# Designed miniproteins, single chains, continued (3), part 50

Each design is a single chain, and the fold is of that chain. pLDDT is the mean over its residues in the fold that is shown.

## One batch from the design tools (miniprotein)

Design m9822
Fold by ESMFold2-Fast:
Formats: C-alpha cells, structure tokens, sequence
Structure m9822 (fold): chain A 68 residues (1-68)
C-alpha cells in the first residue's frame, strides 16, 4: 500500500537502504548513501558510518557528504 507519512517512509526506507548499501552494484550503494543523507536521523547516520568503509571511493565520498 502507499506510504502515507514521512515517519513511515523513514522507518521503511532506512532498513531498505541499509540493504542497498550491501548491493554488488556501486551505483546502487551511492544512491542509497545519498538517500540516507536526505532522510537523516540516528539510524541513517549509523548506516552512513558503515558506508565510509566501502571499497569504492565514490560510495565513501557520498557517505562523507551525507554526514556533513
């Protein structure tokens, strides 16, 4: 069903985006880091801190920018 509230989107979005940060495709991981930065909050920041250790420089840069 449609997501009706920002809080529900954040709750559903952060777990899905945490899974996307483990995707084999670096472009998916970059997009997930950017989306987590837009959502914000403690759970998103925790996920972004893990993304700072990513193997790909662009993913690490996206996570660092999201944490600014």
Amino acid sequence: GPIASVEQLVAAGVPALRLALKDENQDVRIAAAEALGQIGGDAAEEALKKALQDENEDVRNAARRALE
Scores: mean pLDDT 75

Design m9823
Fold by ESMFold2-Fast:
Structure m9823 (fold): chain A 72 residues (1-72)
Amino acid sequence: SEEGVKELFKPIELAKKAIEYAKEGKLEKAKEYLEEAKKKFKELKSLKVIPKELQEEIEKEIEEAEKTLEES
């Protein structure tokens, strides 16, 4: 479904927003988006619905967001 496809990409979208807010110095918003990205990713992984390639891409974006936030 269209909603199902959107859910699969939510973790990466949230992680990208976390990076954006961290770069802007909006650390509280960055933390909120990063935590939401991690929660969504954990939920989707438990359901076994994420293709391996997308899972790796999500992990990379979350790591980049964490690094950006730590450097801010």
Scores: mean pLDDT 82

Design m9824
Fold by ESMFold2-Fast:
Structure m9824 (fold): chain A 56 residues (1-56)
Amino acid sequence: GEKEKEGARRAGELGAGAGAGKAALDGTNPQMSRLATEAGRAGDGEKAAEYGEKGA
């Protein structure tokens, strides 16, 4: 619904900034960090978090 879309977009925007920066700094796997950043920028905050965690 609209609330889910708004939540996903907001989480994606916040996750893109926070997740991209943290994944780039903490990531032991640069490929996973890149995927996390790309997913976050696309608004897939959950995938961004998953890739970031697997990359760390």
Scores: mean pLDDT 61

Design m9825
Fold by ESMFold2-Fast:
Structure m9825 (fold): chain A 76 residues (1-76)
Amino acid sequence: MKSEIASKDVAASILGRVAGDKETGLKIAKDLIKKYGIDSVSAESLRFMSEEIKGPEGEKLLKKAKEKRKEEEKKK
């Protein structure tokens, strides 16, 4: 079950506050996923992080975000 772990605004604040660079943002995103599990991170937050980070890691986050989004959309 998804948790309200972060909204796009919260994700933006995390990425911007830390350093405003993609590498730091990626580390924060991965740390959240590892600590709380990817299921605890909302699809919107994962997608936002993937758009900010880009590259192979961003693509992985985007795939998970799309999977989560499909899950949530099917449930409603």
Scores: mean pLDDT 61

Design m9826
Fold by ESMFold2-Fast:
Structure m9826 (fold): chain A 58 residues (1-58)
Amino acid sequence: DEEVRELLRRDAEEIVRLGETLSPEEFARALGARLGRPVTPEEARRMYERARELLERE
């Protein structure tokens, strides 16, 4: 998803912070608002993992 990749590129640090502070349901809702579409908790968890990997350089 192009929109997901763009969001991760722009807001990776904030996505990780939200994933660490919000419940899975609240986190999914927050990401859904940013993408303009519904996001499941499972999809939100995958986005969190991808954002964390972007911040963790090899």
Scores: mean pLDDT 79

Design m9827
Fold by ESMFold2-Fast:
Structure m9827 (fold): chain A 58 residues (1-58)
Amino acid sequence: DLDRLLETLRRIQDEANEVAAKEGLEAGVRKGRELAREAGLHDAEVSVVDGRVLVELP
């Protein structure tokens, strides 16, 4: 089920970056963490790299 997990991470990352573009990086990071938690990815790492939000598995 790795493919579904990677697809979910990409979707969360894309939505977080859309929020970051409209409302700033802080809002994007919060959105990324919220979406990861809702998807059951409690251990996902949400960080900022090169001015964008990155969502990764530990």
Scores: mean pLDDT 82

Design m9828
Fold by ESMFold2-Fast:
Structure m9828 (fold): chain A 103 residues (1-103)
Amino acid sequence: MEEIEKLKEAIELVESGKADVLIATRKYLENGEEVYEVLAAYGRPDSRLEDVKIVTLESLSPEDVERLRARMAELVRQHGGDRDSIIELLKEAIELVEKKLKE
């Protein structure tokens, strides 16, 4: 899965000290094509490397994107950017990608 490979690349970027991470969960139409940015971890370079992960999910439906965004925003708000909560969301996003690709 390309999404899983991107997670590995994110870890490498953090290790090299070139981490730049955003939380992006939207669907955008460009030239008649749908572009999804559903998950990208937000983390600090001085934190644990495993806390910084980037996942861009292209196979998810708009409903899935909105659901993940709502959950991420809620957990981050409740825990003030708790790393454990972010990791949990990343795992859920990976499972969704695998489920959609098997469909």
Scores: mean pLDDT 54

Design m9829
Fold by ESMFold2-Fast:
Structure m9829 (fold): chain A 56 residues (1-56)
Amino acid sequence: MSEEEIEAIARTVAKTEGISVEQAKKVVRDVLKEHPKWTPSQALIAALQRVRDEKK
């Protein structure tokens, strides 16, 4: 996955969950480190879920 795709996903997560782009980018990278072959859509869904679970 390219850096541009990671940034685009991170911006979407940040906007949706009300966190910083830097925090969202870290979550997206952690997801991709665990699942390096996932599509951008899969990484986005997983990152959104992880941020929501941490807000509990």
Scores: mean pLDDT 81

Design m9830
Fold by ESMFold2-Fast:
Structure m9830 (fold): chain A 70 residues (1-70)
Amino acid sequence: SELLEKAEELAEEAVRAAALGDLETARRYFQEARKLAESLEDEEERKRALEVIESAETMARQLVASRAAS
């Protein structure tokens, strides 16, 4: 699904933004990814997208914490 791929891409871009310290861009990309995931009509694709987003959010939080400690 194009929407599933787009949601996963947005989650990856959010992690990259977080790694660079661009927290506003990271937040925007995660919000867009979640909106796309919630719009998925296929329940299996929606669950997959949400799991990818959750994992990406966890990674972003760890990157932000590491950056703040520096």
Scores: mean pLDDT 83

Design m9831
Fold by ESMFold2-Fast:
Order: sequence, then structure tokens, then C-alpha cells
Structure m9831 (fold): chain A 93 residues (1-93)
Amino acid sequence: DPEVEELLELLREIARETLSRHPDADIDRLVASVEQLAAFIKGLSPEQQRALLRQAKNTKVLDLAEGITSLALIAAYLNLSREQIRALIEEWR
């Protein structure tokens, strides 16, 4: 789905930019926050998940909370493991 691929790429850019601004953030807390939010998102209907992905186009403020939300959406959609989530946070910090 081209729309989903475009939105996931946008979310990766948001997550990378926000996480790079917070290199001192506790990685274990970040991983836990992303995993918890991703689990919540996975419990939503496919229509609700797509609606959340589309909201990425309206992201104007790049704070840590937005980075966590963006990574959680990626993790939920791609079914990322805790280890994969940690690896991305370490790479993007």
C-alpha cells in the first residue's frame, strides 16, 4: 500500500529527528513506553490504525512524546520485537 509506505517513512523521519535531540533519555524507559503504546495500537481495528498513521501528516511539533508515538506506530504496524525497538532507538539517538 503506497500510502502506508509513505506514512511509515514519514514516521521514521519524525522518530529519528526527535530521538536524536534526546540522546540522554533513558533507553529502557523509551523501549517500555514504545512497547506499551504499540501493544495498545495493535488492539485497535485496522481502520483505527490507518487513521492514526494518517495523523502523522499533521505532526508540527517534534518533541520526545511525538518520537515515542511515531516509533510505537511503526512497531505496531511492522510487529517489531522489543529487541528491534531497542536497536532502532540506539541507532537513531
Scores: mean pLDDT 83

Design m9832
Fold by ESMFold2-Fast:
Order: structure tokens, then C-alpha cells, then sequence
Structure m9832 (fold): chain A 69 residues (1-69)
């Protein structure tokens, strides 16, 4: 069983993944401003969770979206 701290981290990671999903939908729609906002929320959540791999992937996606305008 996970500790309470581990459960909190899993919830934060799950929320981060939801915002990544929202950002990808916004990118497909050409809503780059919406995608940036959703990725910024995901990045904050992954950082709070200590998910370094998730945060790194989101940072890369943010940089790529910002270059598209």
C-alpha cells in the first residue's frame, strides 16, 4: 500500500496527465494559448509531485508550442 504522501503525489501526477490531455486537444484545435495554459498547469502539478520525467516532457512541449505562436 502507498503512504499518504505517495497517494498525494499520484493524485497530482494524475491531474498533470489530465492537463497534458487538455493541452494536446487545444494544440489539435490550433488553440496554442489554451495549450500553453494547460501545459503550464501540468508542469506545476508534476513539479509538486516530484515527477521529474513528466515535468521535463511538459517543458519540451511548452517550448515547442511557444515557437508555433
Amino acid sequence: SLSEEELDREVLTALGLIYVGIAKIDERKGDFDGAIEAYEKALSLFRQAGDEEGAREVEKNLEEVRKKK
Scores: mean pLDDT 85

Design m9833
Fold by ESMFold2-Fast:
Structure m9833 (fold): chain A 106 residues (1-106)
Amino acid sequence: MSPEELEALIDETHALFLRLLVDLARHAPAELLPEVSALMHEVVDAYLRWRAGEISPEEYAARMAALLDRALEVADKAGLSAEAMAELRARAAEIRRLLAEVLEAA
């Protein structure tokens, strides 16, 4: 994978993850919003650290995988509708696919 292709892949992963967290925040009860906000901060921090060359693509992928697991735990606590949970799980599966491609490129 070229450096430009890897950058595009991480940019897509970042954008999809933020969209997932925004959608989670829309459905979450007010008591869980601090947890969703903390996840958004950590997703942005990991992306900016990778952009600054402070972390490798492998470390970025590992951090994103851990954050995605935490986001799904918050979603389970949120009591989302079956439809909202199915949509969120589909987006999580797409993010996992992109992270696997980042790891193969690293």
Scores: mean pLDDT 87

Design m9835
Fold by ESMFold2-Fast:
Structure m9835 (fold): chain A 60 residues (1-60)
Amino acid sequence: SSQQQLQQLQKRYSQLGEEKGRQNAELFREEGIDADLEEMAKRGGKVGENGGRLVFEQRQ
């Protein structure tokens, strides 16, 4: 059914988003931003760029 197909697409999009998030996390580790990244990820922040480095921005 169309609903089942829609759910499958939602799951696929979620998986692709998680894969991209994982790749970004690897890049952040290479820059040595592991502790702050982990804390900000738990707080549900978003990723931004500051001075050529990727950092998390807080959402309020």
Scores: mean pLDDT 54

Design m9836
Fold by ESMFold2-Fast:
Parts: sequence; C-alpha cells; structure tokens
Structure m9836 (fold): chain A 85 residues (1-85)
Amino acid sequence: SETKYVAALAGLELQKIGGEINYELGLRNEERREELFKEAVEDYEAALEQARKLAEQVPPEWSEEFRKKAEEIEKRKKELEEKAK
C-alpha cells in the first residue's frame, strides 16, 4: 500500500534527523564532539543500509524513489565523515 512506503520514507527521514541532531550537538559541545560526530555518522550509515535494502525489496514503481533517497543519504554521510576527521 502507498501508506506503507510513505511511512518507510518518513522513517528514513527521522533517522537522518537523528544524525543531524547528533552533528549539531557535536558542533556545540567540544568535550563530546568526537563521540557525537561518530554517532551522527553511525545514524546515517543505518539509514543508508535501510534505504538500500528497501530499494531492492519494494515494487518497481517505488524502487527509484528509495534509490534516490539512498543517494541523498550517502552524500550527506560522506560530508559528515569528512567533518568527523
């Protein structure tokens, strides 16, 4: 159903938001920065794995949307990995 796939996309967006929260907290807290940046990257890695898995498992009409979401997540993850160095 459409509801199932919309809910899955929303779930990926929430995982992304979790990663962004950890990144923003890391920017504001020098003592916990390394830990929080690591958590942000791990949140994005989990979202990426889920998006890739969903792209393979959904009907063809939804596969492209989940593939694009995976590409978006992967790009942001790489940006966060560079900032965590």
Scores: mean pLDDT 86

Design m9837
Fold by ESMFold2-Fast:
Structure m9837 (fold): chain A 62 residues (1-62)
Amino acid sequence: DIYIAKATKDTGPSTPAVLGAKKGDILEITKFYEDGFAIAKNLKTGHTGLVGIDKIEILEKL
């Protein structure tokens, strides 16, 4: 399943694995991990990486 989410605050990139996002960026999430991270694509930049689930708001499920 794919989810659309919005970044709730500026984050990253702090390492190559962590997705950089600005507050308000729209993210496409393809997987949630048990450690509180998700794999996401920032639709504004086209980059893919890990985002903390505490830093996103889920808008819809596709």
Scores: mean pLDDT 77

Design m9838
Fold by ESMFold2-Fast:
Structure m9838 (fold): chain A 65 residues (1-65)
Amino acid sequence: PTIEEVERALVRMYLEGKISAEQASALGRLVRELGEELSLEQVRELMDKVGLSEEAKEALLRLLE
């Protein structure tokens, strides 16, 4: 996925109450540091680093498909 796709998904998840503002901010910052495009595996690693729940990880991955 692209940075824009991940950031859009994070905003949606935050508005739906699935992640905290701190988690959305931290993950967005890490995504921007990696470059223009990320693999789904890289997104999973970043979600683990930020401490997203398994339910939040699944929801984010579904939004990025």
Scores: mean pLDDT 79

Design m9839
Fold by ESMFold2-Fast:
Structure m9839 (fold): chain A 60 residues (1-60)
Amino acid sequence: MRKELEEEIKLGLALMAVGVGRIMVRNGVSEEEAIKFVENILKKLGLEELLPEAVEAIKA
């Protein structure tokens, strides 16, 4: 129960981070800086495997 909740919260935080990265790019922050921000959050959450999908979402 608690472990399942933690994994869902981590995924939610990862999705929020990607959303923030997209907002950063739309407001003039470089794609490189936005990707680095999201990468750092994914690393802290243990979800580095999602980085390729996050990069595609930010660049879209």
Scores: mean pLDDT 80

Design m9841
Fold by ESMFold2-Fast:
Structure m9841 (fold): chain A 70 residues (1-70)
Amino acid sequence: MIEEAKKLIEKAEELLESDPEKATKLAVEALKKLGIEVSDDQAKQFSGETLITAGKLVIKHKLNPPHFTA
């Protein structure tokens, strides 16, 4: 799941300059695999770059969850 999302983000990043629409679609699919629901309206409002960045951040957070210092 997380690894599949990472692959989708990598592919989306590769396609950003050549096919931004496909890149956006792959970023949305990656976010869905990470458990983040993106509506059609939200997907149209965000740029592919923003969605890719969000996906990378979510993957990093899930792999390295923050610890609270008490």
Scores: mean pLDDT 73

Design m9842
Fold by ESMFold2-Fast:
Structure m9842 (fold): chain A 55 residues (1-55)
Amino acid sequence: SELAEQVLQVSDEFGKRAKEAMEKLKNSPPEVKAKKIEELIKEMEERMEKLLEES
């Protein structure tokens, strides 16, 4: 259950960061928005992988 809670916390954190990033980039080209989302997804995947490695 602790691992599941950590996974949910990471997901919530990155969801909030994505929303904030999209607000900051509201008037930016789609390419800039896409790049930021890709960066956030990669960072989230790395954190998820570390959590699974420690289980």
Scores: mean pLDDT 81

Design m9843
Fold by ESMFold2-Fast:
Structure m9843 (fold): chain A 94 residues (1-94)
Amino acid sequence: MEEEERRKQFELDVLEALLIIEGHVAGLTDVGHYAADMLRELGPELTLEELRKLAEEFHKIIRDAAAQGLPRDEVLRRLDELYEKVKAEIEKRK
């Protein structure tokens, strides 16, 4: 129903904003935006629960990277790897 769709869009917007904030706090602002963009692109294909789980995995990658002092390119590689795994799972549903 339209209310469920509106709720999902609002929650997705919040999840995107939180990833951007996490990236900024980590000193990896562009990485946060990159993760938020990935979540937005996958939004139509995933349930809200799946989007929340994916967002938490992105947060973990960014937090762990900041804690370990990982280079930006390595963080982007880890995000890309997770994104491709999720995309492959979506494709299997078709």
Scores: mean pLDDT 84

Design m9844
Fold by ESMFold2-Fast:
Structure m9844 (fold): chain A 97 residues (1-97)
Amino acid sequence: SSALEQKAKQLDAQIQQAEKDGAAPSVLTQLYLQLGQTYDQLGKYEKAAEYYQKAIALDPDNATAWLLLGQTYRRLGKLEESREAFARGWALLEASA
C-alpha cells in the first residue's frame, strides 16, 4: 500500500474517534482538511471536495478550506464553483489582516 493510502486510513480512523469523543469543531476541521488534502494527492478529487465541504460546514471562515476547495473544483472542471470558492477564500484572508 502507498504511504498516502495508509495516511488516509489513519486520518479516517482519527475522525471516527474524534466524532465519537465529541471533539471540538477546530479539531474536526483540521482532520477533515488533512484527509481532503490526502485524497487530492491520491487524485480522488470528489472525496477531497467532500471533506473540504465538511470543514467549511464547521468553520465557514477557514480561508484554507475555501482555497483548497477551489483548486479541487478546478480539477473536477467545476469552474464556476471554483471561482466562488477562491473568491470567498481570498476575501477571508483580507478580512483576517
Scores: mean pLDDT 90

Design m9845
Fold by ESMFold2-Fast:
Structure m9845 (fold): chain A 60 residues (1-60)
Amino acid sequence: SAAAEAGRRAREAALAARAAGDGSTAKSMQHGAQVALEIEETEEAREGLEEGRRAFEDTR
């Protein structure tokens, strides 16, 4: 599912950010963290849309 895929990518991005932070520059770490945040925000937006759709369908 798209949710599982996005979750997996978010975790990979977070792990990459940690690995980059351990031996790379601050800019590389920030870039990885930004990517992870973007994926997380996308997941939240999708979850909100799904919840909104069900609420709308339950309205009348």
Scores: mean pLDDT 60

Design m9846
Fold by ESMFold2-Fast:
Structure m9846 (fold): chain A 65 residues (1-65)
Amino acid sequence: SIEELVEEAKREIEKIIDDPEMRERLIQLIDYIKELHSDNEEIFRRNLETLLEQAREQARRRKEG
């Protein structure tokens, strides 16, 4: 369900993003994507995956320097 996808994404963000302000911003973006696309789980999932991919890349770059 979309609710489960949101909760999993929030856990992923909490795991990979240590900065509280960035974490809060990303969580707000997840909730925003849910609001816009809750009527279409496939579109929601694709938008959510793009957000998570961007978050992972940011976390990777921060860890490297």
Scores: mean pLDDT 78

Design m9847
Fold by ESMFold2-Fast:
Structure m9847 (fold): chain A 90 residues (1-90)
Amino acid sequence: MDALIAELDALLARAEASTDPEERLRLLEEALRLVEQLIPSDPELAKEYLERLRELAMEVLRESEDLDLILRAIGLILRIIGLLLDIELS
């Protein structure tokens, strides 16, 4: 799990530092795949990462003018919300 958490933290730091919406979305989509792997082992920690991912994805959505990026950001946000609801209802 240490390697998974280290990669998650690295991806989120890179996403927060990036000014390119497409790069930010790619990094956030990659981070979400790792968070999905974390849920069965540590749902409380996964929830914290999902909240951060949602905030960053919402920033990308607000800053994006490209339709493909907007649709990708919306899709990412909806997946994050679904996972958060699954954790809350468990």
Scores: mean pLDDT 85

Design m9848
Fold by ESMFold2-Fast:
Structure m9848 (fold): chain A 55 residues (1-55)
Amino acid sequence: SLRAELERRLRELMALGDRLREAEDDPSTPREEVLRLQAELDAALAEVIALEARL
């Protein structure tokens, strides 16, 4: 169902947010890794918005 898909995507979004926060807090994390995580978070957020629009 769309609801179950949305819940799964929201959990993924939260996990990505946590990883990005950890990467940003660690000065040894390469800039490329931070940018990759930001791009993944943006993509995941867009997917959540698209799913919510279909509910």
Scores: mean pLDDT 85

Design m9849
Fold by ESMFold2-Fast:
Structure m9849 (fold): chain A 59 residues (1-59)
Amino acid sequence: REEYLRKAAEVAGVSVETLRRLLERYRDATRVGVELYLRHGVSPEAATEVARYVERALE
């Protein structure tokens, strides 16, 4: 859902559009979190939180 994607984007410090592109490409919440850690300097803790929100968004 849009709300969970917005929360994930806020935690990661990226746009919702960036998260949507990563989700479309990888279709995996954990991989999206890893990409945010590698590309955007998101901490491991924040990347884990983002993955949790993304999992809920995919429901």
Scores: mean pLDDT 77

Design m9850
Fold by ESMFold2-Fast:
Structure m9850 (fold): chain A 58 residues (1-58)
Amino acid sequence: MYEVVLVGPDGHRVVLGVFDSLEEALAYARELAATLDDGWEVQVVDADGRVVATFRRP
């Protein structure tokens, strides 16, 4: 299982989705990251709670 987590500039974390595959989680995270404002990020977290990818708007 992989969680897609929205992280705000204040450090607030919200789980937006849970996926069976890393590929699905990465695709969703990229889609969300394209819509983010400055200071926000999207993280993909594995079943062990490790951040495996982070996406930000440039």
Scores: mean pLDDT 81

Design m9851
Fold by ESMFold2-Fast:
Structure m9851 (fold): chain A 84 residues (1-84)
Amino acid sequence: ATDEEIDDGVVDISLAVARLLMEKGDYEGAVELLERTIEKYPNSKRVPDAYALLAQAYEKLGKTEEAEKWRQKALEIDPNNPLA
């Protein structure tokens, strides 16, 4: 469906930007972007990847409990997701 295709494309771009933010050490910016992306596009096939990146960003911020929550959500949908 057209809406699903648009959602997946926008989420893919958001994931790429989040990875760039994390590479630069802007983990707070990555968290903010990923949370907004998940809220706006909850039905995207890329949501498990967003959960995985969000968990990684929270780990880098030292928020271990938040990181674990998002990791579990990613694994519920995609058990093979490469979580940090």
Scores: mean pLDDT 77

Design m9852
Fold by ESMFold2-Fast:
Structure m9852 (fold): chain A 60 residues (1-60)
Amino acid sequence: SELEEEINLAMLYMRYGVLKATGRLEELREELEKLKERAIANGADPEKLAKLVEELLREA
């Protein structure tokens, strides 16, 4: 559902922000992949989420 996608994206952004702010960039990629897999399992669009993760990793 649309609501589930919004919640999953919010969780992804929140964890990304924490890891970036705390200087755990070496863990960032692994955590983003884990969150991506969980979000996809909960109904998020795989292609949209893959693009988002790639963009976040590029900006880190």
Scores: mean pLDDT 70

Design m9853
Fold by ESMFold2-Fast:
Structure m9853 (fold): chain A 87 residues (1-87)
Amino acid sequence: MLSKEQLEAEIRVALAVMGVALAEKILRDHPELATPEIKELLEQARKKVDEAIKSLKEGNYEQAIKKADEAVKLIRELFDLIDEKLK
């Protein structure tokens, strides 16, 4: 029982899931932004989210947090590229 670790992992995974969902919505609404680089970052972020969810289900909270953070970093890079394209 480490309720703080569980809660932290659940929050981090939820944020990563929300970030992927937001990125998918933006690319659906604005398909002109969906360059190969942006699509690749989204695909990598999805894989990291899947890994984070699996780790969370297995009770490996440390790994779930790590994978969720990696997904959020990829989503951040994706949004930075979108901002650059909107110039």
Scores: mean pLDDT 85

Design m9854
Fold by ESMFold2-Fast:
Structure m9854 (fold): chain A 61 residues (1-61)
Amino acid sequence: GQLERIRKILLLMGLPEELADKIVEELKKKGVPPTAEQIKEVLLKYGFGPMLAEFIADLVG
């Protein structure tokens, strides 16, 4: 599903598994499935730049 795709992207980008899992858990709290805007919000919270957050949200939305 969408959350598995996000997790794989985060791991591919070099994030540690613990951090990737924490981000996915935050996204589950926003909605199932989370909207592109909710994905962007959570990624921004964890220090992703706005262009990268938008790109990931659009890719998996």
Scores: mean pLDDT 82

Design m9855
Fold by ESMFold2-Fast:
Structure m9855 (fold): chain A 63 residues (1-63)
Amino acid sequence: SKREEEAKEELKPLRRSILEMYETDREGLIERLAKAFGISKEEAEKILNEFLKELEEEGLLDE
């Protein structure tokens, strides 16, 4: 959806920090994203998982 795509674009400049937080505190990252975008934790987790999948396809997960 448009909101989910906008959220993913907002995450791109923060991808390194997001990857670090995902490895150290996945649940805290999801909660922060939910609060930042004003969405549910379930929606934040979906957006995060899609974002990480896109990074993997672009070869950016292990930068």
Scores: mean pLDDT 75

Design m9856
Fold by ESMFold2-Fast:
Structure m9856 (fold): chain A 117 residues (1-117)
Amino acid sequence: SDEEVEELVKSARALLEYLESLKSINEEAAIALIRQLTEDIERVVNSDASTELKVEAIEAHTRVLELIAKKHPDNEKVKAEVRRAIERLRELARKEKNPEIKEALLRAAERLEEAIS
């Protein structure tokens, strides 16, 4: 529903601010967060929410994933989890018929590839 996706957007934005305030995020927490954020994007895409809200949620979650990746530039386990997220986003984009949602997913994947380069 729109309400559930709106709460996911709020949670992602709050998480972004919190993580930006931290000096470091431990490896285990980073991996768990990447998995959860990727799962939340999949839930958003498969929801009945509006196109605009789905795009907003994908962008909000991608910003958090990008921050986690950038805080772990030399961590191969975190990078491997981000690569798994990129693969999942591209798979979702391949199945997506809505061009705006498809573009948001492809842009998310590209931003994450740049973050781990």
Scores: mean pLDDT 91

Design m9857
Fold by ESMFold2-Fast:
Structure m9857 (fold): chain A 94 residues (1-94)
Amino acid sequence: KIEEAIKKLQEAIKYAQKLVELGASEAGRKIAEEADKAIEALENGDLEKAIEYLEKAIEIAKEALAKEKDPEVKAQLEKALEKLEEALKLVKEA
């Protein structure tokens, strides 16, 4: 489950990188930063910290999505959020 959670986080980071390319650079960078911290925590076996970083990344994505009007940026935010929520579920089940 932890390896699958890391893969989902890596997918979320790819969507966050697309957000930066589309000009949503603050949200994209913050999501990627918290997702990277979650991966590092998982690699160190710190599930509690991984959950904290994942919940923070999810909050950032939800806040950005609520304010966003561009449909292409919204689509990338929705995909990032989906992968972050999938990763959180996998970590909580571990």
Scores: mean pLDDT 86

Design m9858
Fold by ESMFold2-Fast:
Structure m9858 (fold): chain A 80 residues (1-80)
Amino acid sequence: SKEEIEEAIKKLEELLKKETNPKAQEVLQGVIDTLKKINNKEELEVLLKALEDALKAETDPEVQKAIKEAIEIIKEKLEK
């Protein structure tokens, strides 16, 4: 629902405020911006797949951590 998306955005914004790695900040901001534009469950599944693919390609452990935390928040808040 829209309320669950807003909860996920809020949690991601909290992560972004604590993040010090510039690339991880860009990833988290990109996820937040995408969630603000999502209108349905299929678009959410596309975002989740894109994040899982990004995680597989990422070599920076701080950026990997940020992507993993974003995936966890999305799954926890939006797959209920």
Scores: mean pLDDT 83

Design m9859
Fold by ESMFold2-Fast:
Structure m9859 (fold): chain A 58 residues (1-58)
Amino acid sequence: ASDAELEAGVREVAAGVLEAVAKHLPDPQLALQTAERIRRAKSVEEVTRLLREHERQL
């Protein structure tokens, strides 16, 4: 229960920040696609993995 709420919060914040800054990043389309994947993530670990993957593409 508590973990699910934390996961939802992390997804919203991470995806929202990435969407907000997407146009200022080297690959805005990749940033938006990563944000969409973050919103579909099942865990905080998966969100972290997706953000790390995005960073490696820069």
Scores: mean pLDDT 77

